# Designed miniproteins, single chains, continued (2), part 104

Each design is a single chain, and the fold is of that chain. pLDDT is the mean over its residues in the fold that is shown.

## One batch from the design tools (miniprotein)

Design m7614
Fold by ESMFold2-Fast:
Structure m7614 (fold): chain A 70 residues (1-70)
Amino acid sequence: MKVKFTGRDGSVTVLEPGESLTVNGVTYTVTEAGDGVKLTATTPSGRVTEVVLKPGETLSTSDGRFEALE
C-alpha cells in the first residue's frame, strides 16, 4: 500500500513501505501494518509518534496531509 503526502506548498510525494520523507526536520517513515500502513513521525529531538492508516484514511499534520492509497 502506498502513502501520498501533499505538502502545504502543494507538492505531492508518493511513499512505498520502507521509504521515508523528511519535512521541516521531521522524518516520516512508512511501514506495512496488517491491512494498512504505519506512519512513524520522528522529530529532530528523537520524539516518536505512530499512526496506523487503513486504505483511504488520511492524517493531517502541520507539515501537510498523508493519505493511505488502496
Scores: mean pLDDT 81

Design m7615
Fold by ESMFold2-Fast:
Structure m7615 (fold): chain A 84 residues (1-84)
Amino acid sequence: MDLDKLLEELLKAKSIEEALEIINKNLPDGVTARLEDNRYLVLTSEFPPSKTVGDLRTGKVVSHTSLTYVNLTEKVTQALKKIM
């Protein structure tokens, strides 16, 4: 996955819903992103199972079960914060 390309595509998003579609299209197979409570970006993976949560108010990762997606989740959370 090219993180720089994902972040550039996110700058073109007209809504948070469109941004989530762009994110999910660019995530690795078995990884999905969703928005919870209009505050948290949640990334989940199936193999191995993991959950990483970014807080859109701070742009920081607040919870993770694995370090694998911490950097990705933080960068995407910061990009979404700018769109909101």
Scores: mean pLDDT 81

Design m7616
Fold by ESMFold2-Fast:
Structure m7616 (fold): chain A 81 residues (1-81)
Amino acid sequence: MSEEEKKEIDEVVFKMMRKLFVEDPEKFKAFLEQMATASPEERVALWREVMTELGIPEEKVEKVAEAMRERYKELEALRAA
């Protein structure tokens, strides 16, 4: 993943979290609570759901989801080694 792609993903994530915090703080709290107790795959699914609800294009949602899955797989591989 390029540095430009990382910056764009970070910007999308930041805008999403800020919008959710400002517009629906209860939903934001519920999202964080679900994320804290969720498995890696469940966290990716929760991220996709929230981003889709906020009107983020499916292509960008899938790109973020894929990056998260890749990161979780790398962390699990390090634990197994």
Scores: mean pLDDT 72

Design m7617
Fold by ESMFold2-Fast:
Structure m7617 (fold): chain A 73 residues (1-73)
Amino acid sequence: SLAEQEEELLAILDAEEPALLAFMRESDDLELIRRAREMARGLAKKAEEAGLLKTAAKLYEIADKLDEILAEK
């Protein structure tokens, strides 16, 4: 079901987020971090349009954390 697919996507995002954010925090490539932020926002909008509201919320949260990393540089 769509709900089962969303649960699996959330599990993947929860597992991968710490490593992604750690990598981005150590990176000096500001354009890479900006692109990752825009990708997360774009995916969040697509998830929202598909009715995957929890996935969308998680992706917006990741985008906000990437924005915080950019602000610290």
Scores: mean pLDDT 88

Design m7618
Fold by ESMFold2-Fast:
Structure m7618 (fold): chain A 74 residues (1-74)
Amino acid sequence: ADRLLALAQEFERDRENNLRTYEENLELAKKLEETGTPRKAAQAYSAAKINESGADVSEMLARKWREKYEELLR
């Protein structure tokens, strides 16, 4: 039981980390666009999209393991 909760919490932390990096890459992309480096801005935007996808996957896995933990309490 505790192991399932620990796994859910680990993926919840991974989601938070991905969302933070997503925000940082979006801010970087905007700054690079404003300074006239559109190629680097595009690269930062692509990195942000990867982190967004990573956050979605981590949320799905966190939900899966949390639901399994809650089922054991029934």
Scores: mean pLDDT 83

Design m7619
Fold by ESMFold2-Fast:
Structure m7619 (fold): chain A 67 residues (1-67)
Amino acid sequence: SMEQAKRSLENAIKAAEDGNFTAAAAGAYELKKQGLISQEQADRAITAARNGNAEEAAKVLKEALDS
């Protein structure tokens, strides 16, 4: 459901904000697999998480939530 999608995205954002980069990257990958975010958004979020950039990872996921 759309509500379930929003919840999953909110969970990924919280993981990024908490500095849980493994969970944030996994969340972005799963969201892309489900078609809830674009490949570009997933790649940007995963790259930010890989680089330890919590602010950028959260920002990208929030942009997806706003869409």
Scores: mean pLDDT 82

Design m7620
Fold by ESMFold2-Fast:
Structure m7620 (fold): chain A 86 residues (1-86)
Amino acid sequence: MEEVKEAFEEFVKLVEQRMAELEAALAAGDWARARELVLELGQAVDEFVEKYLDKLSEEEKEKVFELVARFQEFLRSSPLADLFLS
């Protein structure tokens, strides 16, 4: 489906962009921005997984799982973990 392919490509770009912005915000000590970016990323992941995951190819599913794992690992190693995983 064209819709699923577009959603997948947009999701990959969004996660990559937001993670880069989050890393930059944390490096700058901008906690307010980092918090907003974590909330946006978490919501985007949840919405994409619920709506599209079952419609993806095996390769696309692997990519989504890799991105989610990277995001979760980043949060787990971040001081922000207590704000969003409690």
Scores: mean pLDDT 77

Design m7621
Fold by ESMFold2-Fast:
Structure m7621 (fold): chain A 79 residues (1-79)
Amino acid sequence: DFDLSEAELAELLELGRKVALAAAVRGAESKDPEHSEIGNKKIKELLGINYEDLSEEEKKELIAEGEEAAARLRAIAAA
């Protein structure tokens, strides 16, 4: 049962957003055309801008934050 506090729910939503953004950036960089298309579409939906409008530093930051968020979500799920 998801007997979570308001603070825990807020943390999960924020972590989920970071994971989604990182996945979208990685997808857009995929050599698979289908994955690239999905990733680019998700970046547009989540940020309102295109993948090409993101700087290399912003791309790295989004991926790093998403990887940290994914590790945190896995730790929470394992509890």
Scores: mean pLDDT 80

Design m7622
Fold by ESMFold2-Fast:
Structure m7622 (fold): chain A 87 residues (1-87)
Amino acid sequence: MEYVKEITEKIKKLLEEAFKIPLTEENLPKREELIEEAKKLFEELKEFIKKNRAESPESKELFKELGEYIEKAEEEYKKLLEKYYKE
């Protein structure tokens, strides 16, 4: 549980930093890097829960919320790419 909480806070912090970066073409690579790092930690967290059978109701709820948060970040990044690279 403690490890799950620690990694969850790290992922949230990375996504918060990504969302604080102004939406400009110059900042897109930096936002992408933070989102990808958060996504990588989320996959490591999922594997840790699966491998260690540390799946409790609390941890299951936490990583579901976290997955939704990452999906939202990816969708926002995709919209930015479409805006700047499909013109």
Scores: mean pLDDT 69

Design m7623
Fold by ESMFold2-Fast:
Structure m7623 (fold): chain A 116 residues (1-116)
Amino acid sequence: SLAKSVAPTTDDPETQILALVGVLVYLSALLQGLSEDEAAEIANALTQRMRARLAAGEPLAAVLRAAAEEAERLGLLPEVVETLREAAEALEAGRPDEAIEILREKVKELAEKLEK
C-alpha cells in the first residue's frame, strides 16, 4: 500500500508536503475507481506543477492553494480539496508542522478506506 511508503521524516516541510499531496491525489483517484496508472499520472502531473511553481519563486502556501483548485477541477474527492485548503491556511499562519499533520491524517484516513 502507498501509505507504507510515506516514511521519510525530513526537516524540510516543502519536501514532506509535496510527498503527502502526491499520495493524497493518488489515493483520491483510486477511491474514485481510476486505475493505478491513471492515479499515478494525475498525482505526478499535479506535483510536477507544484514543483514548477516553487521553482518560479511562488510561496508554498500559494502553491498548495493552486493545487487545491486543480484537484477540484480534476473532480477529486471534496474531502481532499478541503484538506489541501486547510493545509494552505496553516502555512499562511506560519504553521508548517500543522499543515503536515493535516495532510498526514487525511492520507491515513483515505488509505484505510481503500483497504475496505
Scores: mean pLDDT 85

Design m7624
Fold by ESMFold2-Fast:
Structure m7624 (fold): chain A 90 residues (1-90)
Amino acid sequence: SAAARRAALEARLAEAQRMLDLARAIRAISQIVNPSKELAQQALANAQELAAAMEARYGKSYDLRNPADLEAAIALAAEEVERYGRLLAE
């Protein structure tokens, strides 16, 4: 049904947005010289959650401590947010 299709797209958008938010949070903390223990722990937790999501979604491991892998994760998540956002606008 149209309602079921919309619900599925909304779920996919929410997942992509969560991945993007996690990746951006990791990037922001990575730019801090001598982050607090709390911020460092949050960055590690975010990196673990995002790495698990990327593995489940794309079938390959990302090292989110590597800036290149982090930027790739941001690009992929942003692309999915745009794609599902556009589909929901229809």
Scores: mean pLDDT 83

Design m7625
Fold by ESMFold2-Fast:
Structure m7625 (fold): chain A 96 residues (1-96)
Amino acid sequence: SRRLERLRKRRRVLRVLMEEGLDTPAAEIARRAGVSVATAREVQREVRERVERIKEYSKEKYGVEPSDETAEAAALTAELLRLEAEIMVLEGKLPA
């Protein structure tokens, strides 16, 4: 399945970002995750966009601006959990 392969590649990128940090160069992410630089850059941009949305949401709802570290950890964790769930469904590991 092309979709399953794409999700597995994105999961590898996300794991590298969780270990090395969001500011890791795309070429290094690509090397460690075994993906193209374009794929690494795409996932990195999507995570950065989620970080911005988390900061906006927290400021609007709670009057608190989270640290970059907190917002990045939240964005990375949420995306990893979503990808793992989708991969499990596509691999047939969830109940019928």
Scores: mean pLDDT 85

Design m7626
Fold by ESMFold2-Fast:
Structure m7626 (fold): chain A 90 residues (1-90)
Amino acid sequence: SSMVEEAKAELEKLLADFEKQLQEIVNTSKSLDDFQKKMNQLRDQTMAQAREIVSKIEDEEKRKELLREFIMRMSRLVNEALDKHIKKLS
């Protein structure tokens, strides 16, 4: 297995864990401000882990590509969670 394939697998697991933790934040947050603070902390921690995973890839261009894709997918999950949280408060 290539380092790229291993990094992709680790990023998929990280994204799945991020989605689960984000759903817990949606379920447990009592206000929009509380949600935003918890989500920002989780996002920052997840980004640090993603950067560490891709740092193992020697191909700079491939590393940037994987990180961009991860950021886009993470942003989509955040937007979905925000929508769910707002509907839950209404």
Scores: mean pLDDT 87

Design m7627
Fold by ESMFold2-Fast:
Structure m7627 (fold): chain A 97 residues (1-97)
Amino acid sequence: SAEDRLRALTRALLAAGRSRDAIAREVAREGVKLGLTPDQVERIAYDVTLDHLLAQRAARAAAEGRDAISPHEYTAAVLEATGLGLDTREEVKRLLE
């Protein structure tokens, strides 16, 4: 599906360590090409980014001898994912206007 293609692209860009600006631009451009709405693209960027950041934070916690991420680490991941989702939405709007 179009959503699965955008999720796969977003995961690949995050795994490659691309900058937030580069991820927002590339994900927005592909989302528009796939016929997805700003809301759909924002949701996908948020969901995939949050999953990625939580996995990274869990790995760091394990390396430090902790069995779980803290509530503070979770909140930080949510805020970062929210920011990328909003940046991606704004890029979609720019491409559609």
Scores: mean pLDDT 90

Design m7628
Fold by ESMFold2-Fast:
Structure m7628 (fold): chain A 68 residues (1-68)
Amino acid sequence: SVEEARKRYMDEVSRVNLELQKELDKLNAEAAKDPSKAQVMRDEKRKKQEEANNRITKLAKELKAIRA
């Protein structure tokens, strides 16, 4: 059902965001231990954020297709 698809979408988005936050927390902790790696960690954080955004965009398109 559309209701089940929406629930699944929301659950998947929540999971993606939680995984992203955990990865960002790890990268921030690594940067705090070694400030010389701060730029590398910033680049990795940007990559992780972009990957998460792409996954959410794909999920949104799939949900829209079910409703069309």
Scores: mean pLDDT 83

Design m7629
Fold by ESMFold2-Fast:
Structure m7629 (fold): chain A 83 residues (1-83)
Amino acid sequence: SEVKEKAIEELEKYAEEARELAREARRMGDVGAATILLSAAHENRLLAEEVRKSEDDEEVAKKAVEDGRKSLEIARRAYEEAR
């Protein structure tokens, strides 16, 4: 479904954003923040796989996107607040 396809796309985008921030954190010597951000990237990829395996369950897709967004936001905030 379009909802499922958009959810997968959004989750993959969150994973990519987390990977980019992790690369930045590593350049700045913040190994802790890089680890948290890589964890968020991995979680968003796993959520995307969960949505792919679902039988077009819109509630599963919506929950996965919300969980993935929260994971990225928590990781990003931890990185920014360490300044």
Scores: mean pLDDT 83

Design m7630
Fold by ESMFold2-Fast:
Structure m7630 (fold): chain A 87 residues (1-87)
Amino acid sequence: LSPEIREDIDVSMARIVLSVNKLSEPKIKESIEKGDKESVLKEAEELRKMSEILKKRAEKSSGEAKKELLETADYLKEKSKELEEAA
């Protein structure tokens, strides 16, 4: 892939992942409220895994794409820690 096309894809990926996670927040909150520790811990693990994938992708990206991938990865990592603490 050309660097320009790759950058556009990486930006889109970061934005889609962030949007999907924000849309899932009410459902995650409901799981915490119900005391479903297993579901909450599973969600935390999936967020951590996705954060690592995005950070690895960012190492091969540049400019705005790298910035957005790292920002989304950090967001997911912090959210994962919050869920582990809530469980």
Scores: mean pLDDT 81

Design m7631
Fold by ESMFold2-Fast:
Structure m7631 (fold): chain A 91 residues (1-91)
Amino acid sequence: DKEAEELLKKGDEAFKEGNYPEAIRYYTEAIEKSTDPNFRAQASVRLAEAAEKAGLKGDAIGAYFLASFESTDPKLRREAFDKAIELINEM
């Protein structure tokens, strides 16, 4: 979906500028606008990274689990799951 891809790019721009709350908003909207599980998984990883930078550990854990469940890529699934467990162990 073109709209979802444009929202993801806006999220990436906000993230590069250090505006993590705005990046979270754009990544969340990108996920909501897409029905592609692998796109949703990639956007969920970005959402999790932005949430970590914002100090929102619970939201980051949730987003990493979402990425793991949505993705058909075994490597992304494992890396996202491992990140969620790592953050839980830091709580």
Scores: mean pLDDT 88

Design m7632
Fold by ESMFold2-Fast:
Structure m7632 (fold): chain A 89 residues (1-89)
Amino acid sequence: SLPVLTPEEEEKLLAKAEELERNKAPYREIARFAAEALAESRPELAEFYRRIAEEDWDSIRALLRSLGADEEQIERALAQLKAAIAADE
């Protein structure tokens, strides 16, 4: 299973994500923030968001596969992430 955020981590990330969304921050900046915020408590999840911010799709695919996602789930997730980033352009 993919790593799960603690309620405290989720609350802090949601509050900051809402602030960034309100300020029209690009999705890449939200992903960078998530990576930094989770680096100590959830290093695997932090690495996932860092790779999203860097658009390192091959590393994201490898990470999701290592966490037990199947190929269909991986490609669907990557398509959604790419669409979110493209929407900020």
Scores: mean pLDDT 68

Design m7633
Fold by ESMFold2-Fast:
Structure m7633 (fold): chain A 76 residues (1-76)
Amino acid sequence: GLKEELEEALAALREAVREYLRLRADPEADATRLTAAALRAIGEGLHAVLLAEKLGDKEAAEEARRLAREAGFNIE
């Protein structure tokens, strides 16, 4: 159901943010890889926020926005 999808979306967001932050801190990472990781983090963040809002789960929506902000992205 949507709750299980939300849990998976939040897990995917955490992984995407972690990978983006790792690449951003890596002086050897190329711009293409960094851009792909940024777009993934933004996409996973939007997906998690939309699922949380459909469920009325304000805490999950705030968690998704917080995770995106750790990577420097403002997700609405």
Scores: mean pLDDT 86

Design m7634
Fold by ESMFold2-Fast:
Structure m7634 (fold): chain A 84 residues (1-84)
Amino acid sequence: SLKDRILAAMKKMGVDPKKATLSDVLAAMREVLGLTGSEHTRVLEGVMKRLGVKYPDDVVDADEAIDAGLESVDELEKEKKEKA
């Protein structure tokens, strides 16, 4: 699954899922999904809002952060379709 690919990317980056920061999760998502810099920033903001996280360096549950990130990507894709 896409989530499994993101978790595998985190492991290749040397990130422990139990100690992962939001920045670590977003870096893996950016690599797997091919997000641009602006898309990465918007997904980061969306995840921070969904999880109630104040800082990108806060430790997060990797599973919850990936799920919130994918929801934020879906919102970004929907916005792109509305503007196209």
Scores: mean pLDDT 81

Design m7635
Fold by ESMFold2-Fast:
Structure m7635 (fold): chain A 86 residues (1-86)
Amino acid sequence: SLEEERAALEARIRELQQQTQQLVEQGAPEEEVLELAIEIGELYKELLKVERDLGKISQEQYDEAIKKLDEEIKRLRERLEELRRR
């Protein structure tokens, strides 16, 4: 169900956020932190789609949130590519 999909996405995002915090605290390479941040962003896009399909957010709210997430993911990917070229 969409509710089960939403719960699974929320749980996965929470898990990855905890992993990100732990990596930052341990002084992990920026590349590892960026890879998790990109994965979290992609999962948030999936979560927003489910929330729209459940009628919990409007199409306009969905469109605005996706645009902002796409811009953020693009910046993170560009930074990751820069690091991989060095």
Scores: mean pLDDT 89

Design m7636
Fold by ESMFold2-Fast:
Formats: sequence, C-alpha cells, structure tokens
Structure m7636 (fold): chain A 77 residues (1-77)
Amino acid sequence: DESKKKVEEIKKETGVDFVELSKLLFPLSRGDGLYGGSVKFAVRQIQRENGLKVDGIADDETIEALKKLDIEAFKKK
C-alpha cells in the first residue's frame, strides 16, 4: 500500500506516467519470463541502472533511485 502511494507520488513529481514508461521499456526488452506486470519490469530496469539488487521489489532504495533519476530527461536523450 505505501509503496503504491509512493509510486503515485513520484508520478506526480516527475510527470512520468508509469504505464507509459513500462510500455516503452517492456516491448524493447521482451519481458517474457519476467514478473507479470509492466511496473515490476520498469522497477527492475531502474535497479539495474543504479547498481541495486535486481529483484523487482520497490524497496526504499529503489524508490529513492526513482526520485533521483530524471526519467523525463533520460527518455529525451
């Protein structure tokens, strides 16, 4: 519950729609065999980019990495 609220908060702060973000990442990576869910796939990608344990669980460190990551600017590059 708290993790879901935090994800919604980040969405409002960064202006990034997690559904849109997961659509962009999911088809490029062929997420077959990954957790059933675009959000978990996006979480794994962020964990990998930040050198965190890639388990798809939105822990506090993963959430902080999401806040620190300028996702909109990253997509523009």
Scores: mean pLDDT 56

Design m7637
Fold by ESMFold2-Fast:
Structure m7637 (fold): chain A 67 residues (1-67)
Amino acid sequence: GSAVSDYDAFLERVIEEAERLGLDPEKVKNALEGKGTLEDQKVLSLAVRRYLEEHGLLPEGARPAPP
């Protein structure tokens, strides 16, 4: 279904963001699969937070002023 495809695209973007940040993509994958340690969960949380920040989805904004 379409929802599954959207989720897969989201996972790929989160993994790419983790790689861009120099984070271990294997730890991100482990956390997403529910096999992760606390460290893996921290890496996933950081990657997700950066994704939200890059796309301007943070509630209070953590970026420079608007254009």
Scores: mean pLDDT 67

Design m7638
Fold by ESMFold2-Fast:
Parts: structure tokens; C-alpha cells; sequence
Structure m7638 (fold): chain A 102 residues (1-102)
């Protein structure tokens, strides 16, 4: 039944959109927390690491080694949100393509 298949795909799309929004909101919160931590601690290395991540650039090992465990944990969580957003965007595109072919 094409109607049931369409409904299933629409529900999957809606769930993917909701998850995408949730991960995006988490990413914005983490960016704010990292920026606040860098400002409060006057940590220029953390500001530079955040800038590199936001530009899609790799953080040099020397810069990672200079960061506190707390700062590294926040940055790793931020990097993970980008991975999840990219995966969710690919899934959304796949679902939209499947719906368009019905």
C-alpha cells in the first residue's frame, strides 16, 4: 500500500527533523558554554580551538595537549554534534528522495 509507505516515510522524516533540531540546539548550547569558559578563564587556546572547529579545520595536537580535560571534553562533544548533524542531514535527504519517488 503506497499510502502506508508514504505515511511511514513521513513519520521517519518528522522524527529525523525533530532529532536534527534537538542536536542543533545542543550544538549551539555547547558553543556558548565553550565560549563562556574561554572568556572566564582567559584561555586563548580554547578560543582558537573553537574557531578551528567552527571553520571545519583540524585542531593541531599541540593545541589539544595545551587544553584542560574539561575543555577537551566540551570540544569533543561539539565535534560529535557536527557528526550527528551531518548523518541526520544525509538521512533527511534520503527520506525526501524516497517520498519524491512515491
Amino acid sequence: DLEEERRRLEQERDRTLAELQRVYDERLRLMGEIADLARRTRNENLREALRLILNGEEIPQELWDALSPEARALLERLIETKRRLDELREELLRLQQQLAQL
Scores: mean pLDDT 88

Design m7639
Fold by ESMFold2-Fast:
Structure m7639 (fold): chain A 74 residues (1-74)
Amino acid sequence: SKEELAEKYFKEAEGPLRAYLLSRGVTQEEADEILERIRKKLKEALPTMPEDPDEFYRFFGEIIGEVVREFLAR
């Protein structure tokens, strides 16, 4: 299901993304806020996300990239 894909991909991305953000000078608290924003945005987009795992992963990557770029551009 799309819910299972969302949980799987978020779990897989959380560790590496947190490590990346900390390496860029983001604080632990800010990293938590970014991850929570990504999680909420993913849940909101879930009904409109593709059912194909590869396409789902691509759109999820776009959500991550958008949130991270917006935060790091500050």
Scores: mean pLDDT 83

Design m7640
Fold by ESMFold2-Fast:
Structure m7640 (fold): chain A 77 residues (1-77)
Amino acid sequence: SRAAEQAALRALLAEFNRRFGLSFTDDTPVAELLAAMGYRPEDFPELLDKTLGDVIYRGDARQREILRVALELALSR
């Protein structure tokens, strides 16, 4: 469900913030999170020019899946 997808993304973002001593919020550009994870933001055109809140609360299931996979991979390093 959308609620489960949103909850998962919030939990992953909180864990990323905790592990790396960061304070990313719903107002943070997704490009800043992608760069912090070691990605090139330009490789994620479906997420560019969006905030984390735009993806989590207003994005589609595909955009949330892309962000979830990127966060899970970054946290598995």
Scores: mean pLDDT 87

Design m7641
Fold by ESMFold2-Fast:
Structure m7641 (fold): chain A 83 residues (1-83)
Amino acid sequence: MEKVEEYRKKALELVQKAEEASAAGDIDRVDEYIQQARKALEEMAKEAEKLGKTEEVGQFARDILSRLGEAARKARENAAAKA
């Protein structure tokens, strides 16, 4: 589980940074953090598959992806309001 926990922590840090950038309307930064978070979730899933623990991380991955999607949506709304 050590590598799974490492990627889980990284994904949490990245989604928080995406949410902060989203509040600022910084679409480019949000997109960058989303790409990095997706890679972290992919690595987490691969490590979890090796351990037979895919279901344990599945809900976490779904929650993070939902938060990333909301951050992207809010960033675009904030940027549109400034344009």
Scores: mean pLDDT 81

Design m7642
Fold by ESMFold2-Fast:
Structure m7642 (fold): chain A 55 residues (1-55)
Amino acid sequence: SELEELQKKLDELSEQEKKLFADPNTPSSKRREAILETSEVVLKVLLEKLKEKEA
């Protein structure tokens, strides 16, 4: 399902984000990009969960 695909992508992005934050040489701009990308997927997951409750 789309929800399962989004959850897998979220897990992948979370791992990537943790790796970036563990490296002190990572620029703030790259950390900000990772946070924004993760936030977008979180919102999509929430929307899909709301749709499933109505179906």
Scores: mean pLDDT 79

Design m7643
Fold by ESMFold2-Fast:
Structure m7643 (fold): chain A 87 residues (1-87)
Amino acid sequence: AAPITVTLSAPDEVKVGEPLTVSATASRPADRIDFYVDGQLVARFEGPVTSASVTVTPTKPGEYTLTAVAEHDGARAVASKTVKVTP
């Protein structure tokens, strides 16, 4: 079993200009939780941290990959989800 796991929660679809809230929960206190949109770091939460959220407002339609990374004692857990942004 992995020493840490992370779950990511986000809606499947949002409209341009609507708030998109992304939440992550680690199975145990993480040293850090990082959030990425299309591989770009948007937020970093330094630990000990078990749960974190970030709100992003999309300005362009498209499909975006959301990624949460939790780290504990050098072990990493990653969760990703694709969100569709409509006009």
Scores: mean pLDDT 84

Design m7644
Fold by ESMFold2-Fast:
Structure m7644 (fold): chain A 74 residues (1-74)
Amino acid sequence: SMEEERERQEQRLQDLLHEGVLRLLEAKRAGASPEELRRIRDETIKQLREEGPDMPELVELYSGQLEEFTDELE
């Protein structure tokens, strides 16, 4: 159903967000530069936009969370 497809898409966006956060934490732990952290952030946001074109509000929310999280790591 369309509802089941929406739930699967929401889960994929959540998984991308969590993966992005883990990548940022691992990179920071490994001594990544602010530029490298911003690159990981931007790549994850791009993936969110590509995966969730039908869910713009959720993409915007998760992108904002990644931006804030990355800023806190710098």
Scores: mean pLDDT 87

Design m7645
Fold by ESMFold2-Fast:
Structure m7645 (fold): chain A 58 residues (1-58)
Amino acid sequence: MSVEEIAKKAGVSLVEIKSIVRFLETLKMPREKAIEFISKVLGISKEEAEIILDKFYK
């Protein structure tokens, strides 16, 4: 599943997803906690949250 498909499923824009990931990067949040946070905030699975992080988190 692509990040674009996950965004559509969650009812959010790609800009919103990028903003969330940048926020987590700024906090230097550990990967596992970032996955849980994104999953909870967007109402998506942890697997889908990992796809988002792998795409945008550096």
Scores: mean pLDDT 80

Design m7646
Fold by ESMFold2-Fast:
Structure m7646 (fold): chain A 82 residues (1-82)
Amino acid sequence: SIEEIAREAGELAVELLEAGKSKEEVIEEVKRYLIERGFSEELAERAARAAVLAAEYALKNGKSREEAIEAATEGVLREIYS
């Protein structure tokens, strides 16, 4: 489902950020994942940027890993439904 794809993208964003990857590296990896799942390059880029920005903000503000994944997931879904 779209919700499952968004969740997997969010999990990927958080995993790579916690592994110490740069924001731009994480955006590129999440974008690649979304393209492989059938998203256009433009939508995948917007969704990946939204996910990574939300995840980074949550982690920097002391939120749990699960809260960061939820924030990233919401970021992806926002771009899909806009």
Scores: mean pLDDT 89

Design m7647
Fold by ESMFold2-Fast:
Structure m7647 (fold): chain A 59 residues (1-59)
Amino acid sequence: SAEAERAAERARNAAKAAADTGHAVGFQKALEYAEKAEKAETPEEAREYARLAGDHAGG
């Protein structure tokens, strides 16, 4: 769905930003959740992981 696709894209952007800044703790968690969002099989799962990735990246 469009919502899940958008959520996964947000998670990917958060992971990319985290990688570029090199912060360890919070951003490492954001990267992990972003990968889970990208690999998610359901829209709900993708959305949940994208939200967690954004939260750990600092919003």
Scores: mean pLDDT 69

Design m7648
Fold by ESMFold2-Fast:
Formats: C-alpha cells, sequence, structure tokens
Structure m7648 (fold): chain A 96 residues (1-96)
C-alpha cells in the first residue's frame, strides 16, 4: 500500500510537471494564434481552454494511477491510459 505522504508527493510532482508544461506551451500556442488572423475566435478559445486544462489532466492521470495501485481496479488503469493518450494527442495538436 502506498503511504499518504508518498501519494501527496506524487500529486504535487504531477501538478508541478503540468504547470511546467503549460508555461512551456503557452507562448508557442499564443504566437501561433496571433499569427492566424483568419481563424475563428471560437477555435482560438478552444485551444486556449485546452491549454489551460493541461495541469489538471496531469493531476487526474496521477490520481488514477495511484487509485489503480491501491485498488488494482482495471477501471482506474483504463482511466490512466485514456488520460495519457489524451495528453499525448493534445501535445501533438498544440505543437503542430
Amino acid sequence: SMKEEEKKKKLEEARKEGERRYEELKPKVEETLENSPNRLESEKEAERDFLERIPELYVEKTEAEIKFEETKDVEYLAKAVGLTLELEAALDFLLK
């Protein structure tokens, strides 16, 4: 069983990683949006909304991984895998 202190540390590290990724991506995304005057504002808002959600996705993924380790419930494994694929697809989308 994972100790509560280890869980707290993993969640804190996940939040910091997500925030670091957000700070890295934000200027690149904003530069791309500024240089795309013909794109709809709704599309630009959707990209910004997704970017802002990245730190939360890192925390949610780590929470699912911790729950799987504690419970061995395949539902949490499926959630962690799904969130990993969503993050990878999102990073590919925002960087290309």
Scores: mean pLDDT 82

